# Designed miniproteins, single chains, continued (4): the designs that were tried, part 47

Each design is a single chain, and the fold is of that chain. pLDDT is the mean over its residues in the fold that is shown.

## One batch from the design tools (miniprotein)

Design m13608
Fold by ESMFold2-Fast:
Structure m13608 (fold): chain A 104 residues (1-104)
Amino acid sequence: LGRLGEATYTVDPSATKVTITFENTGKHPVEVFVTVDGKLVARVRIAPGESATVELDVKPGSTIHVRAVSDSPEPNEVKVTITDDNGNTKTFTVKLVPVAELPP
């Protein structure tokens, strides 16, 4: 079974741009999907120990959803750092947990 982790971030009411850095701290590649207000805006594949940065123009108060997936059953984590154009920085870790097996 693969693993999946999700997190949601609400953009500051005064911010119009965010820079998001993803760091794969695990041993297996991770694919990260970024949606803003329900629209897919970025897809990145990050090798073990590598980082990827995405810059987004956003509306104040927009919701950013991050989904990280791995094909490996082994534990994996993605460190996420979001910095807005007003100097606000938030760092959190997305833990990838086993996905429930769906019937074929």
Scores: mean pLDDT 82

Design m13609
Fold by ESMFold2-Fast:
Order: structure tokens, then C-alpha cells, then sequence
Structure m13609 (fold): chain A 89 residues (1-89)
């Protein structure tokens, strides 16, 4: 289900489900494409493979790239905050 995909991405990237849902809605990118983009963030796939998959579903390349950028930015923010908390406590 969409909720299962959303929960899976949230657990892997440590990004809240609400923020992931907002990216999906903002860029009109379905959750299965956002899941593929999460694999790119984790270094398990390439952005070109995620774009090809999304385009095969009728999703414009520019929307996929915009969604990826925002997803990557959020993932970096989570990592930076975790690092700050570990150092300064």
C-alpha cells in the first residue's frame, strides 16, 4: 500500500512520513517513484535509472529531478542534525 511504501522510505532515510508525502504531492511524483529516488539517495541505484522508471510511468523528468533534489536536501539535513546532536549532546 502507499502507507507501507511511505513507512519504508521514512524508516530508511529517517525523514518524517509527512515530509515525504509533501514532496510526493508538491511535485506530483507517485510514492513508488519516491521509493526509487530513496534508493538513489542511499547509493543503491542511479538517478538516471530512477528517471527512466518515472518517465516510463508518464512522470516528467523535470519533476523527478526536483523531487530528488528536495529529498536529498532533507536527507542531508537529517544527517547534519544527527551529527550535531552526537557531538554537542
Amino acid sequence: SDLDILNSISRRLEIPQEDLQKISEKYDVPLEVLEKLSEVVLGRSTLSEAIDYAVSLGIPEEKVREAYKELLDLSIEVGVQALKEAVFK
Scores: mean pLDDT 85

Design m13610
Fold by ESMFold2-Fast:
Structure m13610 (fold): chain A 63 residues (1-63)
Amino acid sequence: QEEAARRAAEAARALEAALRAGDEVAKQTHFDELVAALTELGFSEAQARQLAAREAAEIEADL
């Protein structure tokens, strides 16, 4: 779980960087990585996607 938490944090930072850079390919990759890491932390796939989508939308709305 410590490794999954670390990967989730890393994926979230990479997703934020990709969104700020406007890199659609990196955004998709890191979004999927965040979803996978959140699922490993105990969230369902649906919950993980919803959390990742909200995070991405908040960052993107602030651009």
Scores: mean pLDDT 81

Design m13611
Fold by ESMFold2-Fast:
Structure m13611 (fold): chain A 93 residues (1-93)
Amino acid sequence: SLEEAIEKARKKYEEFKKTLPESVQKRFDEAFEKMIEAAKKGDLEKMVEIAQELINFLLSDPSLTEEQRQKAIDLVNEITKELVEAYRKLREE
């Protein structure tokens, strides 16, 4: 379940990152990998912290169009929610 959520998140991100400038892709790649590492360790607080730092970066980056920025923020929020829900399900079983 958690492994499936991580794989789904990676696929969504890989498809989306092709629409971003290379400089933004690098920052997103670094943040995404740190979020996945935190999730695998069960450190949901750290994962959410990294997600919020990435969102703050995206909000301040002038190289993004408004559409790219909104889609990027939506993706970060969606991934965070899905990983949290996967952990919740593991605790119920």
Scores: mean pLDDT 81

Design m13612
Fold by ESMFold2-Fast:
Structure m13612 (fold): chain A 74 residues (1-74)
Amino acid sequence: SHEKETEELRKEAEELAELLLKVALLKLKEQGRLTDERLQELAERMGIPVSVLRSITEEEMEEARRKLKEWEEK
């Protein structure tokens, strides 16, 4: 069904958005720019609690970077 394919694409888009967010956080961390102030600003713009962003581990950010590269190399 076309509707099921559309739902699958939405889920993939949400997963990709999460990967992109985690990779962006990793890049900011590597540059020494991942501050509490920047996390709060990002959380406010996304409409989520800052605690959600703070719960993302460096391991999860690295995993997201690997998954994004695999996605781009397909």
Scores: mean pLDDT 78

Design m13613
Fold by ESMFold2-Fast:
Structure m13613 (fold): chain A 100 residues (1-100)
Amino acid sequence: SSMEKAKELLEEMIKKALEMMKTMSEEVQKMVEDFLKFVYTLIQELLDGKISKEEALKRLEERKEQLLAKISTLPEEDKKKLEEALNFLVKKAKEIIEVL
C-alpha cells in the first residue's frame, strides 16, 4: 500500500507540474522537466532499495540548491515561476519519500 500511495502522489505531482508549466517560458519548462526526471529517478532508486531515504533527501536538497544557483541568470518573472515550481516539487518529493 505504501508503494501504491507513493505512485499516486507521484502522478499527482507530475499532473500539477504539467499544469504549472503551461504558463512558463521554454527555458523554465526545460528546467522543471529535468527536475521532474531527476525526482522520478530518485524515487525509483529508493523503491528498488538502491539508496536510503536519508540519501534521497540529501540528493533532492543538493539538486534544488544547484538549480536555485542557475536561476540568478534568468529574467525576474521566469525566476519567480521556477522558484515556485521547485518549492512545490521538493515539498511533494519529500512527501513521496516519507511514505516509502
Scores: mean pLDDT 85

Design m13614
Fold by ESMFold2-Fast:
Structure m13614 (fold): chain A 87 residues (1-87)
Amino acid sequence: GIGLSDGINAAIRAANKAAESGDEELGRREGREVARLYERYSVTVISVFEGLAKNAKTEKQSKALRAMARAAQEERDRLDQEQFDKI
């Protein structure tokens, strides 16, 4: 599905995986992928990652989730630039 709820659910699943691992690089990869797959809803996806990062119980979890949000934002910016160059 490409619906907003599908994007939110994908973002939550990816964020939980990154938080549980505490792996910033895993977070970056998963964040980029979710932002790409749900490009139309990338702002909402990023907001989910940022919200979960603020509520993280450990600094390690918070860092992984912040890395994820940043990578998702960078992927969104890259996709926006590609669309601009195509027009």
Scores: mean pLDDT 83

Design m13615
Fold by ESMFold2-Fast:
Structure m13615 (fold): chain A 72 residues (1-72)
Amino acid sequence: APPDGSKYSKYHEVNLEYLRELADEAFAAGDYERALLLYGRLKQELTEAYGPDHPKTLEAEAKAREARAKLR
């Protein structure tokens, strides 16, 4: 478990939004490996902050799966 609960702060939300933008840009550029890594990181952070069934977490998971499909 993380030693600090303050990761759920507004500052953490800003960082998550930035990760999403980076992942979206990578996907749009056709860099699916980069997009998968960034969406995967975003999913992990969102799962820890909001839980695995939160709409934001599910969206990041879906985008990560889409990027992975492009790498097949």
Scores: mean pLDDT 75

Design m13616
Fold by ESMFold2-Fast:
Structure m13616 (fold): chain A 66 residues (1-66)
Amino acid sequence: MISREEALARIREIGKESRSLDEASQRQVEALVHQTLTALANNAPAEEIQALLDQAEELVRQARAA
């Protein structure tokens, strides 16, 4: 289970890491971050927020590996 504070901290780290990526990858990560923030604003279940964060972090890892 993820807290709101942990989710916001992970969003911040994802944002920092995405700055080293190409513009197309940055756009994809930004879309997922926006979805995560919208989910938080709508009081979505912690499991949904966790899945969105995991997806964004995986995109960053894949883009950095390419």
Scores: mean pLDDT 83

Design m13617
Fold by ESMFold2-Fast:
Structure m13617 (fold): chain A 95 residues (1-95)
Amino acid sequence: SQPSVSETLLDFFDRVDVVDEQGVAQGLSKGQLLELHGQTMVEYVREHPDLSDEQVDKLANAYRNRAISYGLSRSTADKLAEKLREEMLKVKKES
């Protein structure tokens, strides 16, 4: 039996939270933290190309919500999340 989708996503979010906390401790800007978060998501999908499209959508939605929490408009956050989703799906297919 394979681990559940939810368990895999929780392990991923723990990794992202650690990276974000380290970035804040180092004094990174909100823009730099968002870039680091996005890079971490793309690298995770590259390492785990067996992730479902629904799991990738959940990652993109988490990124969108974080961008909004950093003060970006809903429209801008939606566009950034869609671009990240497209990039994650592309690296998944190329793996």
Scores: mean pLDDT 72

Design m13618
Fold by ESMFold2-Fast:
Structure m13618 (fold): chain A 96 residues (1-96)
Amino acid sequence: GLEEVRRAAEELERVVQKAIDADPSVKPLGQAVIDSARALVEALEAGDIEAARKHLRQLSANTRKLMAASPQYAAEIKAALDRLVRAATEVLHALR
């Protein structure tokens, strides 16, 4: 449910912050991932299916860019993203 989405988003933000702390040059890419994840959570909490799908696409695109720039954290970022995508997809299915 939404609580699982929130926990998955918090985990993704935590992993992204580790990447930024290790290499501050990726901060703009990391911030884009964090902003997209927060926007996704807000859209899902509001029941806005169209906005949630848009933010989910933006999140996936931004995360791919961050993973390319942070290969040392790419696996952790991918795992956290996959968890958030699964939780968000389950909520989107329930909203229909």
Scores: mean pLDDT 90

Design m13619
Fold by ESMFold2-Fast:
Structure m13619 (fold): chain A 80 residues (1-80)
Amino acid sequence: SMMEELLREAVEEAVEGLPLSEEYKEELLKAILRESKRHPIKEEQLPRLAHLLRQILERSDLSVAKPENIARMAIELALS
């Protein structure tokens, strides 16, 4: 769907330049897509989601932070 492509772009923007594995990026995108189905995000909220996701990733220990927990937090904050 168009929204899934826009969410993919927002995630790609958020992770750009971060030293993340391809597996972590895949799991993060899947988690964002799952959370967006539970808590629908509007197209106008996508820049806010990308910004918040970037901030969470930069502040988290990614060796222990699970993608699903990061995705949940980013979606919750984007909808606030």
Scores: mean pLDDT 86

Design m13620
Fold by ESMFold2-Fast:
Structure m13620 (fold): chain A 91 residues (1-91)
Amino acid sequence: VEPFSGEEFEELFRRVTREGKKLTEEEIERVVATFEAEMRRLGLEVPEELLEKVREELAGENPAETLLEMDILIGLNAMRVYLGLEPVFPV
């Protein structure tokens, strides 16, 4: 499964967060692949338990909240890596 490009992800994020779009199974897998790829760029491996939780939540009633939480978590871990701190994964 190919990650989203930056422009594709921003458009998906906008449609989900502002228009209430529900995600297809393909879009869910691409979101998860994008999340893994961004964390891997920080030198981090995402726990499988968190990836499973993200898949379940993206298929749920509020994928917008899950996308926002993923974006926050990437930003949080980027700052933590910059500061030499241990990464945080809520599992």
Scores: mean pLDDT 84

Design m13621
Fold by ESMFold2-Fast:
Structure m13621 (fold): chain A 82 residues (1-82)
Amino acid sequence: MHKELLEKLREEIEKIEPKTEKSEIAKKILLDALDKLLKVEDPELVIENLRLMAEWLESLGHEDDIKMAELARKTAEEIEKA
């Protein structure tokens, strides 16, 4: 179930300790977005939104943002393969 993969992603994101204030804000925004995605039933819509969030995080360019983006992309791939 994509919900279990999203909950795992949320826990992995929570373990990241951002080194910059901007990455700390990005983490908070991502966690809020993940909480909303946990209520989404359509796995294709979840995958699309995870990829959009990853693109946004990559655009921020900080090490912690890129790491969060990688985790989001990996989770999208795992949902797509299920």
Scores: mean pLDDT 85

Design m13622
Fold by ESMFold2-Fast:
Structure m13622 (fold): chain A 83 residues (1-83)
Amino acid sequence: MTIEVRTREEAEAAVDQILQQAIESGKTVRALVKAPTVELAREFGDILEKKARELGLWAGVKIFGPESLVTVYSPQEVEELEK
């Protein structure tokens, strides 16, 4: 899944979309997020990690300049690792 964000508000909406997809599917979700600047890409990552933690989800963000590769792990996969 590829998502383009131009503003902080779009970044917050993209975070909500990705996290909701992970919750509804019960599967690991991977997304490529494109921003016009590295700063907005970092802000997107911070928002994602904060909201994921509030929902009890595990998320990883890898920043490649203005692009962020996002992985939101399924709760089942996290539980399997913590056995």
Scores: mean pLDDT 76

Design m13623
Fold by ESMFold2-Fast:
Structure m13623 (fold): chain A 55 residues (1-55)
Amino acid sequence: SKEEENIKKLKEYIKKIQNKEPVDVEEFAKLLSEVSRISLEDAKALVEKMIEEYS
């Protein structure tokens, strides 16, 4: 399903951040917002916080 593909993509983005690899913050935040059903602003803040924690 599209939801399963979206979850797979989220896992790939999380793994990239953990490995200190660059990620597209806007695309990651949009995907996170859709899967988690949170606002885009909240999703972007979470993505940026994750990047800072693994920097």
Scores: mean pLDDT 81

Design m13624
Fold by ESMFold2-Fast:
Structure m13624 (fold): chain A 67 residues (1-67)
Amino acid sequence: ASAETVVRWAARELEAAGYRVEVRRASDTELEVTITGPDGRTATVRIALDASLAEVLRALAAAVAAL
């Protein structure tokens, strides 16, 4: 699966858990993912379009943990 597919799957799971997720293409090589927690705190992370499943999940988990 593409990194964008993994990000959008994870976004749906996070939204089901009470988070808000915005995904946009930041460049030809990167996605920008903004995660907002239930308390309104926000974290933004950039993910390479060629990132592996493990790299995508690690980046998103780190962003959520930083909220």
Scores: mean pLDDT 83

Design m13625
Fold by ESMFold2-Fast:
Structure m13625 (fold): chain A 73 residues (1-73)
Amino acid sequence: MEEEKQKKIDELEAKAKGYETNASLARQGREEAEKLKEVDPEKAGRLQRSLDTAADYYNDLAKEYKEEAEKLK
């Protein structure tokens, strides 16, 4: 049963990694939105808030999957 448990842990960790990658991409998009502040600061700020929300959402999911994996150890 250790093999099935390890498989589950690996699967949960892989999902967490995927969500961490998505959060990282959202943070990169935030940097790109920063450049828009020179032409439209209101729109840039709204895009940054949207991307921050997305990054937080994905980070929360990644954390939940990591905690599930840790509980199985």
Scores: mean pLDDT 81

Design m13626
Fold by ESMFold2-Fast:
Structure m13626 (fold): chain A 78 residues (1-78)
Amino acid sequence: MDLEKAKELGLPVETVLEIEQKESLIAMIDSILKLMDKVEENKPSLTEEEIEKRKKDKEKLEKLKKELEEEIEKLLKE
């Protein structure tokens, strides 16, 4: 867990809290992605346009998650 790793590295409390906030955002994104998958599984009547839009929305969320993970790594390094 990145929060525990930050504490191990002796980072300031403010930095630890910032990492915790970013981890919470990542958890929220994961929850949204999981809900999107469930909606797709339960709706066999999705149009190609709706499928493509959902794919793009998932890609945006995955990119945001990656950016947050990279920010956490940067905070852990400096």
Scores: mean pLDDT 76

Design m13627
Fold by ESMFold2-Fast:
Order: C-alpha cells, then structure tokens, then sequence
Structure m13627 (fold): chain A 70 residues (1-70)
C-alpha cells in the first residue's frame, strides 16, 4: 500500500539521518529538502488515515532532522 511505502521511506531516511548525527555531520540542503518533503507527505497520509505508527515515525524523523539543520 501507499502507507507501507511511506513507512519504508521514513525508515530509510531515519537510518541515513541517524548515521549523519552519529558522525557529527549536517544535512546538505538537497538532503534536507528531500527529507522534509517525505515528512510532509507522510504526515498528511498519517492524519488522513489515522495511522498512529506512521505519525510516530514522522515525529521521530522530524526531531532528528532538527538536530542536523544548519
């Protein structure tokens, strides 16, 4: 389903963001835009479908991204 694809995309982006955080690196502008678009799309889907798991993944990724923004 579209929701399962979004969950997979969030998991992939989460792993990449966590790797950068562990290395003390910041996201590039292109990486930031890509992650932000995925978060926005997933947040909309989570609200529309009342998917608490997807919403939790969005919140977790958003928190990590804020730690890496220049």
Amino acid sequence: SEIDKLKAELDEKMARVQEKLARGERLSWEEFVEVSETIRKAYKAAIENKDEELLKKVDELGRLVRQLVA
Scores: mean pLDDT 82

Design m13628
Fold by ESMFold2-Fast:
Structure m13628 (fold): chain A 87 residues (1-87)
Amino acid sequence: SEKEELIKKLLPGSKKMVKDMLKELGLDPEKYPEAVEKAAKRLAELYAEALVLTKQGKPVSTEELGKKGLEILDKSLKETEEKKKKE
């Protein structure tokens, strides 16, 4: 329940990050709404899990979080390019 509420709270910010990254690469995020939503949900879930662990006093690696976040963005970009090739 708490994790689901955190995901909802983090989703708009995660969506903005994905859209901004796509724009920086010359891609129109409005052409790939499903790819944006998928990546945003993945990022929101990653950060929600880290926040829950931090609040419980459990160790969380900021370096590992950064790497996983970049991996999610990279995967979203590749999925977006694949959809572009289908049209």
Scores: mean pLDDT 75

Design m13629
Fold by ESMFold2-Fast:
Structure m13629 (fold): chain A 82 residues (1-82)
Amino acid sequence: MKKNEEFEKIKKELAELVRPHFPQLAEQILNTDDPLLWKLLVGRAIAMLHSLKREDLLQKILELVEKMFPDFAKEIREALAK
């Protein structure tokens, strides 16, 4: 129960950060319950925001992802560093 509440909160906060730039992707992030598919959608959002040079949003998204999926957040940070 607490894990589901934390995941829903993270999905909402992350979708809020993505919505001004990619509203359809933000809705997909909100409505995806499968962790694997959710990670793919988040990875896409991060790649798109990186192309926009929105490093401030990338940092906030990575902090949210790290709370639930620290290994995934680390993989993304390594990918963005190169």
Scores: mean pLDDT 81

Design m13630
Fold by ESMFold2-Fast:
Structure m13630 (fold): chain A 110 residues (1-110)
Amino acid sequence: MKNLKEAVEIVKKKNPEVSKILDDILETSIEKDPLFGLIKTLGILLIRAGKDEEGEAILSARSLEEAADLLEKYFGMDKEAILKGEVSVLQKLLELIVKLIEEVKEKEKA
């Protein structure tokens, strides 16, 4: 959790416009593991962005390990780095979420 909080603060500084959305995502997660909750939110955003195969696969994950395998498969994120909660990979995950939030906003305007 400490490394995730650090990665969130870094991404908020680079993307102030999504700061409230990131706070809402982290606070409303029903998952006891905040990282697993963040990955599930990524799955929802992927589906909303029209990436149904990737989003459905991630949402079907039953554990953080299974979710990390899917992030490596679809986005090239290091599975071991995700499982260790390394700030650099968590920052990449959050930046992907920010990009998807922007893609969803554009699609919902059309």
Scores: mean pLDDT 78

Design m13631
Fold by ESMFold2-Fast:
Structure m13631 (fold): chain A 67 residues (1-67)
Amino acid sequence: MSPEEVVYEEVLSRLPEIVKESNGDEFEMVNKAMQLVQELGERHKLTPEQVRRVVSRVMDEIQKLMS
């Protein structure tokens, strides 16, 4: 599995916790998810292009949860 995919799957696995911790606050949910992507991206040495792709995919998943 690519480092990009590992980071994405880890963020997805943490989304239920992020939703619960955010208490329905969309701004807090986005901030927590983006912070996690940055931390994991740095740990796994993702390129800026890879980070952008993970961010895009995570934002799509948050949009689905909020729709």
Scores: mean pLDDT 81

Design m13632
Fold by ESMFold2-Fast:
Structure m13632 (fold): chain A 98 residues (1-98)
Amino acid sequence: SEAERLLERAEKHIEESQKALDAGDYETALKHLREAVDLAGRAADISKDNPELVERVKELLEKIIGLAGELADKSTDFDLQVEAAVIEIHAATLLASL
Protein backbone atom coordinates (compact mmCIF):
# COMPACT_ATOMS: atom_id res chain seq x y z
CA SER A 1 0.00 0.00 0.00
CA GLU A 2 1.00 3.66 -0.35
CA ALA A 3 0.96 4.07 3.45
CA GLU A 4 3.33 1.10 3.91
CA ARG A 5 5.68 2.57 1.24
CA LEU A 6 5.69 5.96 3.03
CA LEU A 7 6.38 4.26 6.40
CA GLU A 8 9.30 2.26 4.91
CA ARG A 9 10.78 5.49 3.49
CA ALA A 10 10.30 7.26 6.86
CA GLU A 11 12.05 4.39 8.71
CA LYS A 12 15.05 4.61 6.32
CA HIS A 13 15.33 8.36 6.97
CA ILE A 14 15.16 7.72 10.74
CA GLU A 15 18.00 5.16 10.37
CA GLU A 16 20.11 7.61 8.29
CA SER A 17 19.41 10.39 10.83
CA GLN A 18 20.66 8.15 13.68
CA LYS A 19 23.84 7.30 11.71
CA ALA A 20 24.50 10.99 10.97
CA LEU A 21 23.84 11.93 14.62
CA ASP A 22 26.25 9.21 15.83
CA ALA A 23 28.87 10.63 13.40
CA GLY A 24 28.35 14.21 14.68
CA ASP A 25 26.84 15.31 11.33
CA TYR A 26 23.92 17.23 12.84
CA GLU A 27 22.97 19.05 9.61
CA THR A 28 22.54 15.73 7.75
CA ALA A 29 20.69 14.23 10.75
CA LEU A 30 18.29 17.21 10.69
CA LYS A 31 17.63 16.84 6.93
CA HIS A 32 16.71 13.16 7.39
CA LEU A 33 14.43 14.00 10.36
CA ARG A 34 12.58 16.61 8.26
CA GLU A 35 11.98 14.00 5.52
CA ALA A 36 10.92 11.40 8.11
CA VAL A 37 8.31 13.65 9.79
CA ASP A 38 6.86 14.70 6.39
CA LEU A 39 6.58 11.06 5.28
CA ALA A 40 5.08 9.96 8.62
CA GLY A 41 2.53 12.80 8.42
CA ARG A 42 1.55 11.76 4.88
CA ALA A 43 1.24 8.13 6.03
CA ALA A 44 -0.97 9.24 8.97
CA ASP A 45 -3.33 11.12 6.59
CA ILE A 46 -4.00 8.02 4.45
CA SER A 47 -3.94 5.46 7.33
CA LYS A 48 -6.48 7.00 9.77
CA ASP A 49 -8.98 4.13 9.29
CA ASN A 50 -6.32 1.38 9.70
CA PRO A 51 -5.41 0.86 13.41
CA GLU A 52 -2.31 -1.26 12.62
CA LEU A 53 -0.84 1.43 10.34
CA VAL A 54 -1.76 4.19 12.85
CA GLU A 55 0.25 2.35 15.54
CA ARG A 56 3.24 2.12 13.15
CA VAL A 57 2.95 5.89 12.48
CA LYS A 58 2.88 6.56 16.25
CA GLU A 59 6.03 4.42 16.73
CA LEU A 60 7.91 6.34 14.01
CA LEU A 61 6.77 9.73 15.38
CA GLU A 62 8.05 8.73 18.86
CA LYS A 63 11.44 7.81 17.31
CA ILE A 64 11.55 11.16 15.46
CA ILE A 65 10.76 13.04 18.71
CA GLY A 66 13.57 11.17 20.49
CA LEU A 67 16.15 11.84 17.77
CA ALA A 68 15.18 15.52 17.42
CA GLY A 69 15.59 15.93 21.20
CA GLU A 70 18.98 14.18 21.11
CA LEU A 71 20.13 16.42 18.21
CA ALA A 72 19.03 19.57 20.10
CA ASP A 73 20.92 18.37 23.22
CA LYS A 74 24.16 17.41 21.39
CA SER A 75 24.39 20.31 18.90
CA THR A 76 26.07 23.55 20.00
CA ASP A 77 24.64 25.35 16.90
CA PHE A 78 21.66 27.51 17.95
CA ASP A 79 20.02 27.40 14.48
CA LEU A 80 20.20 23.57 14.43
CA GLN A 81 18.79 23.43 17.98
CA VAL A 82 15.82 25.61 16.90
CA GLU A 83 15.16 23.52 13.76
CA ALA A 84 15.34 20.31 15.83
CA ALA A 85 12.82 21.78 18.32
CA VAL A 86 10.48 22.64 15.41
CA ILE A 87 10.66 19.01 14.15
CA GLU A 88 10.01 17.73 17.71
CA ILE A 89 6.93 20.01 18.04
CA HIS A 90 5.65 18.98 14.58
CA ALA A 91 6.04 15.25 15.34
CA ALA A 92 4.46 15.65 18.82
CA THR A 93 1.51 17.57 17.28
CA LEU A 94 0.97 14.80 14.70
CA LEU A 95 1.20 12.13 17.44
CA ALA A 96 -1.39 14.00 19.57
CA SER A 97 -3.79 14.10 16.56
CA LEU A 98 -3.75 10.27 16.25
Scores: mean pLDDT 89

Design m13633
Fold by ESMFold2-Fast:
Structure m13633 (fold): chain A 103 residues (1-103)
Amino acid sequence: GLSLSEIYERLISRPVLSPEEKRLLVQLSLIAGRLAGKESVTVGEIVEMTLGRVSRAAVSRQLRELEEEGRVVYDKKTKGYAIKSEEVEKELLEELQKYVESL
């Protein structure tokens, strides 16, 4: 499969981001935060990772959907979101790889 960096470069270089691609950039930002040893990732940090191409409102909506699915948890201490488990991280990474390999 593709590395996380290769997936990021392919998504962020798209001339126009679809709703699906915006969701995938949020998922990628959560994975990148976990791999960097962060306890959680804030909405602002995710927006920065997307180079502002996904709005704060869109990031917040997608994080809420992921939380409702039990895939992420909100951490009140850090005011950020974390992937719930290593199993969820693997599933999110597989979704990213499958999408980008189809481009």
Scores: mean pLDDT 88

Design m13634
Fold by ESMFold2-Fast:
Structure m13634 (fold): chain A 72 residues (1-72)
Amino acid sequence: MSEGEKLLEKAEELIRQGEKALDQGDPQKAYQLARESALLAEKALELGADKKKVEEILKRAEEVARRAVEAA
């Protein structure tokens, strides 16, 4: 796997944890995980990861961050 693909996989794991944190009533943790996921996804794009997969993770991170702010 390329370095970009590895970072994208980590970004996906972080956003799954962020979604779980929202379900568990921890909006602060969800927001932090969404931010980290977005940063790793953007880094993955710079390293040649699939743009469509990056955009999907960024949309999920934006939704988690939005919900976290509304719940805080």
Scores: mean pLDDT 85

Design m13635
Fold by ESMFold2-Fast:
Structure m13635 (fold): chain A 73 residues (1-73)
Amino acid sequence: METFYLPGSSKKYVSKENAKKWLQKVLKDLISDEEAEKLVEEEVSRSPLGVLTVEQLVAIALRVVGDQIDKEL
């Protein structure tokens, strides 16, 4: 996954497209590609920069995994 730094920031960022691809790949057996795209779009919509930090992207993945564990039928 390609990451980059913004001037004046110590945080690594991911483009919206790369974030979608990474989340789809990591969560392919848990959620649909369409749901993964929706999760990234919702997070990006709350960001004034239109990009995600790596930490934000990982938090989305952990939330989905946690929800799946809690969703015992």
Scores: mean pLDDT 75

Design m13636
Fold by ESMFold2-Fast:
Structure m13636 (fold): chain A 74 residues (1-74)
Amino acid sequence: MEVEEKFERIEALYREMHTEPSLEKLEEILREMERIVEELKEKNLLGDSPLGRRIEQILADAKALLEKRKAELA
């Protein structure tokens, strides 16, 4: 299903964020994740699904990771 495919993509992007040392590239990865989540919202695919909630949680964790990395590198 499209939601499962996007979930796998978001998990892969989040794993990349943990190994990426460049803030610029981290911001690019986060923007891609945000774009995927917005696309799923526009298609009404996130809804009340457990997978949709998991996707939104990973996005929140990714945003927190970027903010932490920005603070550490400032």
Scores: mean pLDDT 80

Design m13637
Fold by ESMFold2-Fast:
Structure m13637 (fold): chain A 73 residues (1-73)
Amino acid sequence: AEELAATVRALWEAGASSGEIARAVIELALKLGASEAQAREIADLVVKLATDPAATAEDIAAAVEEKAKELGI
């Protein structure tokens, strides 16, 4: 959970696109033992939140951490 949130923050601060952040989240979630469906669910959440112009790195990171905890990652 924390590693996924930290990755989102770091990539967002580096100016990465939502697609680049989503790919990194999928790769890390799979390494942490997530299924492909769980990894996709977290990545879809990142892309959805990133389309909101009011969304911050902290909002997206917090949502990813909460979702990862719900999935046991």
Scores: mean pLDDT 80

Design m13638
Fold by ESMFold2-Fast:
Structure m13638 (fold): chain A 68 residues (1-68)
Amino acid sequence: SENRRRFIDDLYQAGRNSIANGDLPAAQESIELLRDKAREAEKQGDFETAEYARRQIEEIEQMVREYQ
């Protein structure tokens, strides 16, 4: 759980940095990896971590929409 949360945080920061650099394809890859982590957490019954990852996805998606 702890290691998964840290990886999610790293993916979130990567997504934010990609948007800041105008690299929307890289931001989209971070979103897809976050979706994978949410599914993994949910399959393991770690619903808090899955929900956390989904919130991070929503934030990046909102930033992408605001960039365009």
Scores: mean pLDDT 85

Design m13639
Fold by ESMFold2-Fast:
Structure m13639 (fold): chain A 74 residues (1-74)
Amino acid sequence: SPLEEAEKKVEEIKKELEKMAKDKNTTIDQLESKYAESLESLKPLLDKLSEEEQRKFLAEIFRVLNKALKKKEA
C-alpha cells in the first residue's frame, strides 16, 4: 500500500541521516543536501497519502535531522 511504502522509505531516510550524523567526515552541508534529496524522493509517495500522514512523516524526518545537526555543532 502507499502508506506502507512511505513508512518504509521514511525509516530508510531516518537511518541514513543517523548514520551520516555519526560519521565524523560528514559535513553539515552534506547532511542538509541528503535531507533535501530525501524529501524529493519521498514526494511521490506522500502525494498518495492524507495530510495527517504527510505531516507525521515529515515531522519524524525533521526531528532526526535536527538531532543530527546538533551533534555536528557540538
Scores: mean pLDDT 83

Design m13640
Fold by ESMFold2-Fast:
Order: C-alpha cells, then sequence, then structure tokens
Structure m13640 (fold): chain A 65 residues (1-65)
C-alpha cells in the first residue's frame, strides 16, 4: 500500500491540476477519494502551487530579453 504522504501528494496534485483555488466541495471530494485529511491536502496543495508558480516565473524571466 502507498504511504499516507504519497496519497496526500497525489490528492494535492489532482487539485493543483484544476489551475485555480479549489472549492470546499472539491477538496472534500478529493479527501474522501484518497482517504486523507482535508488539512493535509490544503497544506500540500499550497506547497506545490507555490513551487510550480516560482518555477514558471523563473523560466519566463530567464527566457525574456
Amino acid sequence: MAAPDEKVEAAAKELVALGRVPSKEEIEAIAKKYDVPVKDIKKKWLEISIEEGVKLLEEAVKRVT
């Protein structure tokens, strides 16, 4: 079985794929699907979203003159 942390990361990535701030209903549905706490998903979603945003900004800045 996958470790709980792997389930939280998978759930958070599914929410990140929405490309927007997820609703309470969306977060709760994903939490039930992966059997993980809503709080853990929210925290991981924020961490991934910030990391992806920073990477995109760094790549964009480096490519523009």
Scores: mean pLDDT 74

Design m13641
Fold by ESMFold2-Fast:
Structure m13641 (fold): chain A 73 residues (1-73)
Amino acid sequence: KEQFESPEFQLDVLLALLDIASAIAINEAKRRGDEETVKKIEELHEKYRKRMLEAQNVDEAEKILKEFIKELK
């Protein structure tokens, strides 16, 4: 059943999670009035999103997402 999902679908889900994590972190920084952190997260989001789109497989995309989440902390 779970193996029914295509690699394209799994990559789309991981990309969506990257976008969601970025949005949450940006909103938190905005609530604090931390414009420097907002800009930093936006730059990280652009960089990691590009890497995610270039990922050759799901495992690579998962590693990219995990690295991005660690950078947000």
Scores: mean pLDDT 81

Design m13642
Fold by ESMFold2-Fast:
Structure m13642 (fold): chain A 56 residues (1-56)
Amino acid sequence: SIREILRKAAEKLSPEVAEKFRELADKGATLQEVRDLFLSLSEEERKAFIEASKEV
């Protein structure tokens, strides 16, 4: 589930970025919204997202 990936990634991120991920998960993000978010992330934040995706 994309929501699970977003919430898992939020655990590895700064509070400000984590809030954006959790809001997206709670609102029911589309795949396009998730991709747009991913492209806006720093290298460290993208690594957290990729690691979270492997855990679900």
Scores: mean pLDDT 77

